# Designed miniproteins, single chains, part 103

Each design is a single chain, and the fold is of that chain. pLDDT is the mean over its residues in the fold that is shown.

## One batch from the design tools (miniprotein)

Design m3578
Fold by ESMFold2-Fast:
Structure m3578 (fold): chain A 96 residues (1-96)
Amino acid sequence: SEREREERRRELEELSQGAKQAAGTALEVVKAATEEALKDPSKKEEYFKKAEEAIKLAEDIGREAAAAGPLTQPAADYAFKAAEEGKKLLEETKKK
């Protein structure tokens, strides 16, 4: 019904907004962890693990958003981009 379509659309809009916010936060965690690893090399392993966990979270968010259908695909793409940016940042930090 039309009512059921409107309710589903609202749910997907809320899911999309939440996914983008959560993925953005995960990327911020990667940035903070990589910066802390450079400031305190003795805790490098701990910070790299935190960054890896945040990257995985962004990937999981992307997969869940992608599974919800076409209306949440932009949020899924955003989350996957955040994960890829996090991976690149972590790899660059590990080379230092």
Scores: mean pLDDT 88

Design m3579
Fold by ESMFold2-Fast:
Structure m3579 (fold): chain A 85 residues (1-85)
Amino acid sequence: YLETPEGQAEVELAMVQIALSVFETSMDKILKSSPDEMKKEIELIEKYLKRARELAERTGDPRAKEIAERLEKIKKEIEKRLKEL
């Protein structure tokens, strides 16, 4: 099963879901960190955002699309904070 496209998609979905949960849970800490740390977090979010978008395009899974939208919102909040500094 893990060797199938469906099995691979489930593993990738779990990975981006975990990443989203970590970023959402850590948002207050991220927004209070240094500008350099916020920039590093944006780069990491962009990597997972790209993965979630690719997964949504490949599978049509609405869960992957929702994860991508939520990651984009998190990225925009951090970018907004950086512009205020």
Scores: mean pLDDT 83

Design m3580
Fold by ESMFold2-Fast:
Structure m3580 (fold): chain A 84 residues (1-84)
Amino acid sequence: GAAAFRAAADAIVAAASAVDPALAEQLRTEADKLLRALEAGDHDAASAHGRRLGRLIRQVLAVVPAAEPAAETAERAATSLVTG
């Protein structure tokens, strides 16, 4: 659910913040926008923010490979929220 997604996103943001604070802030912003779009029932906006978030997570994994388990959790939770 949304809580699992938020926890996983927060873990990725924390990991990225030590290496690239700007990237961490972008990831936080897109995660917030994804959740707001889902709460509003705006599936087009949710899909767009989900794609941007996925690209940002890939950038984080390039600099913090140890964030992979949190990234997998966030992706599964986001997919469940968008498709459920």
Scores: mean pLDDT 81

Design m3581
Fold by ESMFold2-Fast:
Structure m3581 (fold): chain A 96 residues (1-96)
Amino acid sequence: ADDFLRTYRPRGAKHSVLQMYHLGFFEAKMGDVEEAKEILLDLAQRLLEEASRPETSPERRRLIADVLEAIGYQLRLMGYIEEGKELEEKAEELKR
């Protein structure tokens, strides 16, 4: 998990998963909740696209699911209940 978060960059992304997640968190802490939402939803979309690829291993898909759950939880804490729940549901599907 640690290595995946630090080193993995979704295809086409300029930042690692951990960098994008931290950026979203910092924007939320600074009170820019709307910008934080956009960053976290962009990260979630890139991770969902990666998980849907045939070459993505079951182990990688499970790690992606864990990150999607964390993003969904953070969105719910920010007041985006619907978006957060949808990502948590998609994460559960990926664990199957």
Scores: mean pLDDT 76

Design m3582
Fold by ESMFold2-Fast:
Structure m3582 (fold): chain A 83 residues (1-83)
Amino acid sequence: MVLTEEERKKLHEITNLPKEKKIELLEELLKKGVITEDMKELYILSIEEKFDEAAKLFQEKLTIDEVQEAVARMVDYLLEKAK
C-alpha cells in the first residue's frame, strides 16, 4: 500500500474542504508546477458541478494518463507538505 491509514485520512479531509479552500489548494498546486492550467480548470469545473464542461475539457485537452500522473504528483506534494 502506497498510502498509510493516516495519509489516506488526511487526503479525505482535504477532499471534504469547503469549495473556496479547494480552489485555493488548486491555485497553490498550479503555482508550484504540480498540475497544469488545464488540470486546474478540470477540477474547478468538477467542484462547481459543471460536469458537461469538465467532460468536454477532458476530451479536448487531456488524456487519462495525464490526469493519473497529475493525481500522483498532487498526492506526493500533499504528503511532503504534511510536516
Scores: mean pLDDT 72

Design m3583
Fold by ESMFold2-Fast:
Formats: C-alpha cells, structure tokens, sequence
Structure m3583 (fold): chain A 78 residues (1-78)
C-alpha cells in the first residue's frame, strides 16, 4: 500500500538521520548534531502519524530520546 511505502521511506530517512547524528557527534560538531536531531525528530513525528504499529513508533521515539542525550553530551564536551 502507499501507506506502507511512506512508512518505509520514513524509516530510511530515520536511519539516515541517525547516521548523520553519529558522524556529527563523533566529530564534535554541535550545530551539525542539533540539525541531525531535528531531522530525526521530524521523521519520528511523521512516522507516528503514518504508522499504526505501536512498537515501530516506540522504537522511533527511543531514537529521538537517545539522540537528545547524544547532543547534550556533545555540547557538554564542547
């Protein structure tokens, strides 16, 4: 279905956001890490609207929560 295709596209965007966040955090790039987190948050919000799978929604929220901690830790080290 088109809904399943949209969820798949959002999952791909979520993984790209996580990859970008990890790279920015590794390099100590606080601004880049914040932008990557914003991308993850937006994608997770869209997944919540498009997906009826509570486990998938909870997983995406877990990535947002972990990402927020990573950004805070990167800021504290800068």
Amino acid sequence: SEKQKKVQELMEELWKGVSELSTKVFNGDVEGARKALERIEKTAEELQKESDDPALVAFAQGLVDAGRRMVEDTEARS
Scores: mean pLDDT 86

Design m3584
Fold by ESMFold2-Fast:
Order: structure tokens, then sequence, then C-alpha cells
Structure m3584 (fold): chain A 95 residues (1-95)
């Protein structure tokens, strides 16, 4: 479906952000990473149910989302709202 394709694209974006945070953490300012995190938060909110479904079917996407949360927290750019959203998604994907 179109939503399934968009969710896969979202995880490719998360994978690239994870790579940037690990390999090139100085490529963007803290404010720019906060803006990127906010955009990805909005996409995760919009496709929340499809994200949960994908995580249940493919455990590798759970690991990407866990890594995303950890790397944003280490960079100091993880908002409380994004943290709670990721925790809710991960919890529901384990049910």
Amino acid sequence: SEKEEKVKQLFEEIKEVNKLLKEEPEKFSKAEFEQIAEQLKRALEKYKEEVIKLLKENPEYKELLKEFKKLLEEKGVLSEELKKLIEEILKKAEE
C-alpha cells in the first residue's frame, strides 16, 4: 500500500539520520538536528499504526528505532514528546 511504502521511506530516513549522528555528528548544528527530529516525529505520529505493524513483522526496524532514540538522546536533541512516542510505539510493537 502507499502507506506501507511511506513507512519504509521513513525508516530509510531514520537509518540515514542514525548514520549521520554516528559518523558525522558535527555536519549539522544541534538546532538543525532538533528540526530533523521534529520532522521525523511528525511522520511517526502520522503513520503510527503502520509503523507498529512494520515493527511487529520486521525486528530489524525495532533496532533502528531504538538506536535512533539513543543517538538523539546522546546528542541532546531528543524531545520529551518524541521519547514518549518512540517508547509507546516500541511497547505496542512487542504486544
Scores: mean pLDDT 87

Design m3585
Fold by ESMFold2-Fast:
Structure m3585 (fold): chain A 66 residues (1-66)
Amino acid sequence: PEISEEIKEKLKELLKELLNVPKSAQDRALKELLSQSLEEVKAYLKAVHSEEKADEVVKLLEEARA
């Protein structure tokens, strides 16, 4: 599935902010994130960050997979 450039950039920024992913690893981390279960991603982010951030990331992943 083709991911929009806008969604891709938003996901890369969230990877930098929430997971401290270095710029050199962002493309790899984005691929890994896109392959993860939405339920597992949401549960992890709710536990480590917040429900608001979890919902934001899950929404972007759903848009990327649509």
Scores: mean pLDDT 73

Design m3586
Fold by ESMFold2-Fast:
Structure m3586 (fold): chain A 90 residues (1-90)
Amino acid sequence: EKEKLIEEIRKAVDELQRAVTEGNPEEARRAVDRLVEAFEKAGLTSTANAIRKAGDGLVRALERGDRYEADVWLAFILIAASIAIKELEK
């Protein structure tokens, strides 16, 4: 089960990075939603809420074409995902 959650997180991270590179707010929203769901399944509710809020900022930055702000929110999400993966690896 933990292996599946780690795979879901890694896949969602890859999808999010691609969406940001392409400047696609709809794909970024889908990737964020997948990340939030994976964190919720992992029992990391506070992290899931933080990712949801950061994701809202990311999507809005992409909608405005603000690459710098989008990169800042992406960095936050990537750090949170890395910490969660390490926790799930035991």
Scores: mean pLDDT 84

Design m3587
Fold by ESMFold2-Fast:
Structure m3587 (fold): chain A 67 residues (1-67)
Amino acid sequence: EEEEKARNLALKIFGEVLQEGLDAGLTVDEIRERALERVKSLPLSEEQKKIAEDTVREALDAFEAAL
């Protein structure tokens, strides 16, 4: 499924950027900016990019709420 592929890719990017950002001492806002920038640079359709961006935002919001 196109949506499933976009979500899986977004979660992979989220995990990589979150790990790198936390190790580098970045804020949640800085991590969010980097993750969204990576998603926007991908050769995806507009719909897939929106799903990926929404997935990254939801994952980061859930992480921030758990702090």
Scores: mean pLDDT 80

Design m3588
Fold by ESMFold2-Fast:
Structure m3588 (fold): chain A 60 residues (1-60)
Amino acid sequence: VDLSKIPAFQPLIDWLKRELGLSEEEAIELIKEWGISSKEEFDRVLAGELKKFDGSEPVL
């Protein structure tokens, strides 16, 4: 899966890097392991993860 062709994937990659301390490569591999291969599943995961940040101010 070529995640570099999907700009919307960057917020999820950045979130995994911050929350789990993963490298960009590790975050990409984790996303692939989750079996995200469809736009529908990707949109669901992205919406769910973005909601977790809805209340957090980017002060840190």
Scores: mean pLDDT 61

Design m3589
Fold by ESMFold2-Fast:
Formats: sequence, structure tokens, C-alpha cells
Structure m3589 (fold): chain A 73 residues (1-73)
Amino acid sequence: DPGYEIAAAKAATAGEKAARDALEQGMSWEEVYQRAKDAATAAAKAHGYELVDVEVRQLPDGTVEVTVKVRPA
């Protein structure tokens, strides 16, 4: 159970970094979302989990929030 929280946190962090990097490169929101999803999926898998759901949201201040749901693979 601590394992899923750690996997989710790592997936969210990886997704947020990928989204931020894509935004800094001037990519479209569709591309930002896809990169965040790919990074979150890879990070979850690296910890033995599957990505069940991902939500990527840009906040009014320009920061990106990534929320994930994972399950054991």
C-alpha cells in the first residue's frame, strides 16, 4: 500500500516534468498531455504498476498539475 503511493508520486512527478519541458519548448497542449502521459506510464511501469488514469491540467499561474491513478501490474 505504501508502494502504490510511491509509484503514483513518481508517475505524477515524471508527468509534470515532461509537461513542463514540452510547454517550455512551445508545444501544443495535445503534445504536452501526450508527453506527460507517456512519462507517467513509463515511471509507473518502472515501479511495477500500471497507469489506470492520468489528468493533466494547466493552472492559471502557468504551472502544470498531473494527477495519476495506478494499480499493481
Scores: mean pLDDT 83

Design m3590
Fold by ESMFold2-Fast:
Structure m3590 (fold): chain A 88 residues (1-88)
Amino acid sequence: MVEDLKAASVEELRKALEDFKESAKRAIEAVPEEKKPEAEELAKKAIEHFEKAVEAHEAGDYEAAAEHIQKAEEYAKELAALVHESLA
């Protein structure tokens, strides 16, 4: 993952962040009203860590970028699980 982050351009990471923001918006729309506050909080945390990862990558701190990507992925997985439970 750290090697992949070193190979990725800042522009590619920014595009991935924008794509993730769109996916998170759709995920929030897909959950029932009672779960929207949880979905919004998970999306906010995932986006915040993804943004910090882009910032760390731009600063050349690939280790910090990898850690923030991992945390963003963890929150994104929790959001995806919440959506899947809503559809099951």
Scores: mean pLDDT 80

Design m3591
Fold by ESMFold2-Fast:
Structure m3591 (fold): chain A 90 residues (1-90)
Amino acid sequence: MKEELAKRIGEQLAEQLKSLGVDEEVAREFGEVAAEAALLYLEGDEKGRRAAEVLSRTAREIGEAYREGASPEELTEIARRGVREAKEAL
């Protein structure tokens, strides 16, 4: 059940980022890392919490940039940086 919930969280985030213009491959990787972070967080692992914080902040930055008219390339760069930072927390 926890694995299924984590997977759905990741899939929903990937779809949301794709809808904003983030590159499909980067959005998919963002979702995969988010699923891993969510699973660890649900299991009480501090690494999951830290990674989730990074990804939440990154998603907010992407949303703000999108509203300000950022290009798909700019949104993708923000997502790529967030993925790298989150992986370092895991």
Scores: mean pLDDT 86

Design m3592
Fold by ESMFold2-Fast:
Structure m3592 (fold): chain A 80 residues (1-80)
Amino acid sequence: SMEEILEEMKKIRETLDPKEAFEKTLELIGKLLEELLEKDPKLAKEFAEKVHEIIIEAEETGDYKAAVEKLIKLVEEILK
């Protein structure tokens, strides 16, 4: 479920170094997007665009810790 994906992201944040956490979080985001696309294609597109902006910012700044926190917050907003 999407809630299980969020809990896994939170565990990854606490256990892995920031760059590895970022890479694993993006893998989970891919799975979440597949589920979201089936339920709400418009919301999936908006979510994917926001994820893309976070990825670009992480690539430019190297702040993977901030990127993981932003991705988790974005997923929490989708699940409300």
Scores: mean pLDDT 86

Design m3593
Fold by ESMFold2-Fast:
Structure m3593 (fold): chain A 92 residues (1-92)
Amino acid sequence: MERIEELEKRLEELEKKAKTEKEKFILEELRLILQELREREFPEELKEKVLELLEKALDALEEGDYDKAQELVLEAEILIGLHLLEQGVSKI
């Protein structure tokens, strides 16, 4: 997705500016989610929801709202995790 490349560029710029451990932690989690989206096939609806959450998280980080950013990243992680669990169950 074109949106993934755009988010990766925003993430790289924020990583260069990150000064606190909390900022760095949130950015690392964002990177892992983007990598997961690149390496796996996801339903388009799920991918769209995750990308929207990541865009909002990056916006929150740029505004200095780290609590909001962390919450949005956690929501994205839960959505991906639930999908991966469903995929595992469907093969058993």
Scores: mean pLDDT 80

Design m3594
Fold by ESMFold2-Fast:
Structure m3594 (fold): chain A 77 residues (1-77)
Amino acid sequence: SDDEDRRRLEAMREGSKDPKVKEHMQKGSEAYMQGDYDKAADYYQQASDHAEQQGLHDSADALRQQSQQYRQLGQQQ
């Protein structure tokens, strides 16, 4: 739903306050812009893993969901 998408984006934004989460998200966004959805998914999974290690559980969940969506886009190629 639109509410779920908004909450996911807000949680990812909170996660991006961590420099390593932000770096992985930036690399993932660059891969997405290049059409490399599998690479984008990998970077967002790395961002999720780091967020989880920092105790940012809501951000980790949001980043993992975004990774799964990018993986799904790759399967449609």
Scores: mean pLDDT 88

Design m3595
Fold by ESMFold2-Fast:
Structure m3595 (fold): chain A 81 residues (1-81)
Amino acid sequence: MTVTIDAGVVSGDTAVKLVQGVPDSGELKVNGEPVSKDQAVETAASLEKAHVTINITPDSVTVTLISEDGKVTIEGVYPRP
């Protein structure tokens, strides 16, 4: 069963905290390209605001952040315990 949560628009500081919250076992992408956690954090820190959507499946959690101008997408995927 898949649950989608629209968390709305958050500040860049909150976007940084959300990216930092992705476990090291997770995968991070910026604009569809795999990146290090440090690169994802730097990208989130450059955003003024981001729209956050969280998708929860039985196997994984996906956090998607989209910049206010829609040009930057940060995606974090990690397995559920």
Scores: mean pLDDT 81

Design m3596
Fold by ESMFold2-Fast:
Structure m3596 (fold): chain A 79 residues (1-79)
Amino acid sequence: PRIRVTAEFDSRATADRALALLEDIAAALGNDGVRRVGPRGVELDIEHEDLEMALLVAAVTATLLRKIGARRVRIEVLP
């Protein structure tokens, strides 16, 4: 299963900091699914064989993104 976490910020500078943090998280998880979405958005795809673990990682990531100033955070379960 794949879980997508998307976040939007008020400024490009905050989105850049979020992107760097997501890159660190992705590296720790063995993932490469980090990308920028427009000038103020970031996205992380979390792939894991265990759906519960993927959802836990997504929830923690979403919490971190909100703490650094995300206005909008979305978690999606992908096919």
Scores: mean pLDDT 83

Design m3597
Fold by ESMFold2-Fast:
Structure m3597 (fold): chain A 73 residues (1-73)
Amino acid sequence: MRELLDLLEEMVRLTEAGETERGAELTARLRALAAADPAATAALEALLAELGDVTSVEQARAALAAARAAVDA
């Protein structure tokens, strides 16, 4: 789970830098890594849906920080 959050954070960072093709590649790799665990797949898709609703990189980072806090709890 934390590994998926690290990769999601990297995806947001690459998107902010204008590296959209690399962001898309990372998203595909995240889904491939999660595919072995249905719970991880569900959590990843929920996070991606939340990130899709944000209008700024700052909101995306806040959502990722909240997800990390939930994993640590």
Scores: mean pLDDT 65

Design m3598
Fold by ESMFold2-Fast:
Structure m3598 (fold): chain A 79 residues (1-79)
Amino acid sequence: ELEEALRLAEEALRAAEAGDLRRAAEIMKQASEKTKEVRELLEGTAEGVELAARAGDRAAAVRIVSDTVRYLREKLEEK
């Protein structure tokens, strides 16, 4: 659930930092399938990363995924 989504988001962050923005978007889409609670957020993150990939904006992709990782960590602490 949220723990698996966080693990995937951290993997997506590493992919974005390495410049593999298509991989980062794919991983975030997979993460959205792991949890109902934050599915809409993770779908939005995947779309944002895909748009950043089309623009060639690695910094935007890293920021978007990093913000999502932070949010998921906060959500897990609330559980």
Scores: mean pLDDT 81

Design m3599
Fold by ESMFold2-Fast:
Structure m3599 (fold): chain A 85 residues (1-85)
Amino acid sequence: DEALKAAIREMSPEVRAELEELLAQAREAIRNKDFAAATEYLRQIADLINTHGASEAQLQEYQQLVQEALEAKKAEAEREKAEAA
């Protein structure tokens, strides 16, 4: 696929492995509701993408993960408010 070929061409295998590791760590932090760690991992992912480039698919995955983090944080805040009420 053209998107996959572009991703392989834009990033070295080492940078791609680092991106995949950071994405996995960000997902785990979101799952554990560690939003401080999730924010830091997402920042590192953004830095990698800005420095080395990324395919549209990689950018979409990053943006989706950011949205998931924001929704999870909002859900947690809503639960806290419900408990306090």
Scores: mean pLDDT 74

Design m3600
Fold by ESMFold2-Fast:
Structure m3600 (fold): chain A 85 residues (1-85)
Amino acid sequence: IPEEVAKHAREAVEALRAGDYQAAIDHLNKAIEAARKFREEAPTPAQKRLADSYEKLFQEALDALRAGDVERALEIAESLYKAGQ
């Protein structure tokens, strides 16, 4: 996972745990933008597909949080953060 994507995933997890849902939404949006940038800069089709999977998962976390499903948003963000370790 690219460092910029992992950074925003980590910040989203920290915000969710702190109950700062506005900060969590901001960081999830930044993670999506970082994944899109990674896709644009990716030299191989495999890396582009990896970027697409990150964008999809962060979008799912954002959709869950907007629906009030904080637990699901946290699970998705944590899985992506841990994959970046």
Scores: mean pLDDT 81

Design m3601
Fold by ESMFold2-Fast:
Structure m3601 (fold): chain A 112 residues (1-112)
Amino acid sequence: VENLIKQLKKLVEEALKVLSEEEKEELLERLKNDKTFSEIVKDSKSLEEALKKIIEEIENSKSEEEKLELISRLSRLIGEFLLEKGINPKLGLEFLILSGVAQLQLAVRKVT
């Protein structure tokens, strides 16, 4: 799980470097409309602040299952956004791969 969090942080840093200010505002709105992230980011004024809060929530989660669910959900949301907008498709695919890895690890835990 710690290695997946480290990968998520690297991909998030890369995303923040490629997104325009308008694209950052669109992604922030998508996070504020997400069922899981809306409560975490409701008072966030920037995408950078919102992503920092979500990552801190992941790091502070008491269960590995909760960490995997949040990693998977955030990675999928960002990856889909990047691909839908045609923004750095390679990075979008890297986020979707991370989401899939987290989902696979979560699924294995739920069947045992």
Scores: mean pLDDT 83

Design m3602
Fold by ESMFold2-Fast:
Structure m3602 (fold): chain A 84 residues (1-84)
Amino acid sequence: SDEVTITVNVTDPNGNTHTYTLTVKKGESATQTYPIAGTDEKLTITVTVNEDGTITAKAELPADSDLKAEIKKDGNTFTVTVSK
């Protein structure tokens, strides 16, 4: 087992927050795509749970996107704020 439940909050450009959960095993990474409400674009988030229990995440927008994404970590929760 050694599964960790991660909460991902995606705040869209209109200030609305959408909450998602995913489960990742220690030593593994999970990649998920989330819709950005009010846009036709998707956010790709990769979460890695290291063998020492540290958790990291990367947020990626499409390469041609004019949007900006900022990611913040609080425990097992990542908040990604998307702005124009």
Scores: mean pLDDT 84

Design m3603
Fold by ESMFold2-Fast:
Structure m3603 (fold): chain A 66 residues (1-66)
Amino acid sequence: MEELIEEAERIARSGDPAKEVGLVMLAVGHILDGNAEEAKAYAEGLIRAGAMVSTAEKILKMADEI
């Protein structure tokens, strides 16, 4: 799981807005599939990178409800 957080952070730090949106979409997809740990990993990576932090925090809250 830590490896996934680190990968998400690296991708988010690339400065490509399309990749940031892609990470959000992946996290939401994991929530819809019931994969709370994967969803949290993508959201935590975004937060560490300072990318879409408000959206990522909402994803963490949704994952906690699974």
Scores: mean pLDDT 83

Design m3604
Fold by ESMFold2-Fast:
Structure m3604 (fold): chain A 88 residues (1-88)
Amino acid sequence: SELLEKAKEAFEKAKPDIPLDAYRAAQQAAAEALGEEVAEAEAAGDEERLRELARRAGDLILEKLAPHASPEALENLRQAIENLLKAE
């Protein structure tokens, strides 16, 4: 949850021309699809699983935003997700 929320914050900072409503809908879809698995991983203390789920959430958000954002905006967001997942 905490790692996923940090990923969402990074998306918000890195989105150049993504409509806020589309972004919020994508974020909600990711939470609905992965929230149960995130809760289970948090309860288990599985940091590797949480990072995997954060990557999957990023992919789902990008997929949901594809009809609503330019290719350049999507690529910038994708790079922000990748950089966040590699951050120490």
Scores: mean pLDDT 72

Design m3605
Fold by ESMFold2-Fast:
Order: sequence, then C-alpha cells, then structure tokens
Structure m3605 (fold): chain A 65 residues (1-65)
Amino acid sequence: MKKIEELEKKVKDLQNETAKVAREYREAVASGDEERARELRQQYLDVTNKLIEEFKKLKEEKAKA
C-alpha cells in the first residue's frame, strides 16, 4: 500500500536523522562545545518524538492491511 511505503520512508529518514544528531552531539561534547551539545540534545528529543508518532502510524496501517 502506498501509505505504508510512505510511512516506512518517513520512519527511515527520521531514524537516519536521529543517528546524525546523536553523532553531532557526541562530537560537540568531545570538543567541549556545551552550547552546541545542548542544542543538539533538544533536536534529538524533537526528532525522536516525531519518529515515535510516525512509527505508531506505520503500525496502525500495517494492522489494517
């Protein structure tokens, strides 16, 4: 189903973004950039929340199929 494939793509994109933000956060911490690390931690939470919502939608659509 088109909707399931679109949700799978969104979940994959969000997972990739979460990994990227986590990596940048570790680099900021290692370099002592506490301001950047704080910003990235907030971004990580935002992306994780979006991932959870899209994943819930994906599970619901798969259950309907």
Scores: mean pLDDT 82

Design m3606
Fold by ESMFold2-Fast:
Structure m3606 (fold): chain A 72 residues (1-72)
Amino acid sequence: HSRVIEAAEVMIKEKVPAHALVGLLIKEGGFSLDAAQRAEAIAVAEEVLADKSLSPREKAERIVAALAELSA
């Protein structure tokens, strides 16, 4: 997942919104999510992106971990 986390970090720094970020990361990481899992991933991304205490790298790691967890 190193390349997916790096891609996520760049997108977070570029201020990509949560719904677009999740869609791009699903494509880049090859994750398989149904509609409900995708909606949950977007909700998690919204919360993580809004957390001003987290660095872009920490946000990227949390969002990618959530995608991996949901696709398992």
Scores: mean pLDDT 84

Design m3607
Fold by ESMFold2-Fast:
Structure m3607 (fold): chain A 73 residues (1-73)
Amino acid sequence: KAVEKLEELRDLVTDEELYEKVLEGIKSGDFEKVAEELLEEREKRQPASEEERAAARAKIPAIAKEAKEYLEK
């Protein structure tokens, strides 16, 4: 399910910008493609700093909630 992919991305993506791109992809209706691209790009990125991970954790719940609303059809 798309909701399950969203939860998977939330756990794996610590880059705030990458997770914002997930929300954008959901709004455009191309979530499946965007999710696949982001998972591949995550593996190529450097590990996030503690500051970046803290910022992502604070922002991710709000983005995930908004994304879930778009996926619940």
Scores: mean pLDDT 59

Design m3608
Fold by ESMFold2-Fast:
Structure m3608 (fold): chain A 57 residues (1-57)
Amino acid sequence: MAERLEEDRAALDEYIERVKKNIQDLKTKNNSPGAKERIKRMEEEIKRAREGYEKLL
């Protein structure tokens, strides 16, 4: 049980890091209203991913 949760945690951390990188790129490259909405959505996705992982415990 613990081993699988550790693998899922590693996958979650990788996913969060990738999304954070996308947010950074979007902040740097696109100042449009659509980019701001996309950033907000990605921030919500990170929060949801963390909460979803905690619910599986």
Scores: mean pLDDT 74

Design m3609
Fold by ESMFold2-Fast:
Structure m3609 (fold): chain A 90 residues (1-90)
Amino acid sequence: VKEAVELAKQGKYEEAVKKLRETLNEIMDDPEKAPEYLPYLKELGKLFGVPISPFAPGITEAAVYAKGTGVVPDRPSLTPSIRKALEALA
């Protein structure tokens, strides 16, 4: 997850999205890691143009939902890059 933040800061958004997918898979395999990853997911949301708001934690929730149901939730603040990563995960 830290690597995804660094890639996004470098403008390598496609690579950052691949690392985000890896992090979402880690959360699915070990949900206890979600609270530790949440600050980095908020930073990624900021870097992808998702406003840091109560909705920034929703990226983790959207990932868990997509993994469990096979459907990416319709969230107004999800960027196309994040949504594409979640759709690939689902």
Scores: mean pLDDT 60

Design m3610
Fold by ESMFold2-Fast:
Formats: sequence, structure tokens, C-alpha cells
Structure m3610 (fold): chain A 82 residues (1-82)
Amino acid sequence: MDGILQNHTRLLRGLGGSISAHAYAAADSLGTGDEVLEKTTKLVEEMVEAASKDVEGARKADELLFELAEYGAKVYQEAQKK
């Protein structure tokens, strides 16, 4: 069981880091890179903390992952439309 939670936490950290990096790169072209990096980094930290607690925390982490993905997609779309 512990190994499954550790692997889930690592996956979320990796996915969150990737989303954060791509959102930052897109937003940097608009001059909002630092704001996006701070917001996405905070969301990733909250996801990792939640996922490491228990099964209910893992469910909360999945909700935060969805929120992070939506935010990243929005940032990317805004950067493409200029």
C-alpha cells in the first residue's frame, strides 16, 4: 500500500511539474510568467501534500490535478490567441 501512495505522489509531482513548466513558458511570452509559476507551484505542492496523507487525500489531489490542468490549458490558450 505504501508503495502505491509513493508512486501516485511521484506521478502527480511529475505531471504537475510538467504542466507548470509549459504554462510558465507560455505565460512568459505575455509577461505573466512569474505569476503563473507561483500559482502552479503552489497547486503542485498542495497536490503532493494531499496525496501523501491517505485515500481521501488522494481523491483531493486528483481534484487539484484537474484544476491545475484546466489552469494550464487556459494559460496556453491565452498565449496562443495574442
Scores: mean pLDDT 76

Design m3611
Fold by ESMFold2-Fast:
Structure m3611 (fold): chain A 74 residues (1-74)
Amino acid sequence: APASEAEIEEKYARELAEAERTLDPELQEAAREYGEMLVEYHKRVLAGTLTPEEREALIEAYRKLAAEFNARLA
């Protein structure tokens, strides 16, 4: 697991670059937004500062993005 915020940011930057090579342009913006959300979530989890309300909002955002991706795969 990444030990620092810089390592977390670097890991997700590499994953986003890979996704951009394989995703349709229409999905690239959604993937970028989701990636930024994951970076923030991971940082907040490591810091122990994630509130229950923030956690719920992130889960709902994830479900929305997953539904959009699943619709594109169908």
Scores: mean pLDDT 68

Design m3612
Fold by ESMFold2-Fast:
Structure m3612 (fold): chain A 80 residues (1-80)
Amino acid sequence: MAALRERVQAALDALPTEFDSIEEGKAAAEAAVRAHVPDATRVQVTAEKISDGEYRLRVVVEAADGSTAVAEKTFKVKPP
């Protein structure tokens, strides 16, 4: 079975690289992580601006056994 970090990273890697908003990107990341890590007790998603239209998602996950993992994904926000 893959380690918690690998499972979280796989969830993020399955996401598109482009979203209509930061909120859509954060919601998609949380949903993907919860689907790939059903034993997660806590999922925290943050977004950081790298440049105009480019953001980094950072996800911190805690599992029921007390293990923790952090994974990141860069995405773009489509212009209006």
Scores: mean pLDDT 80

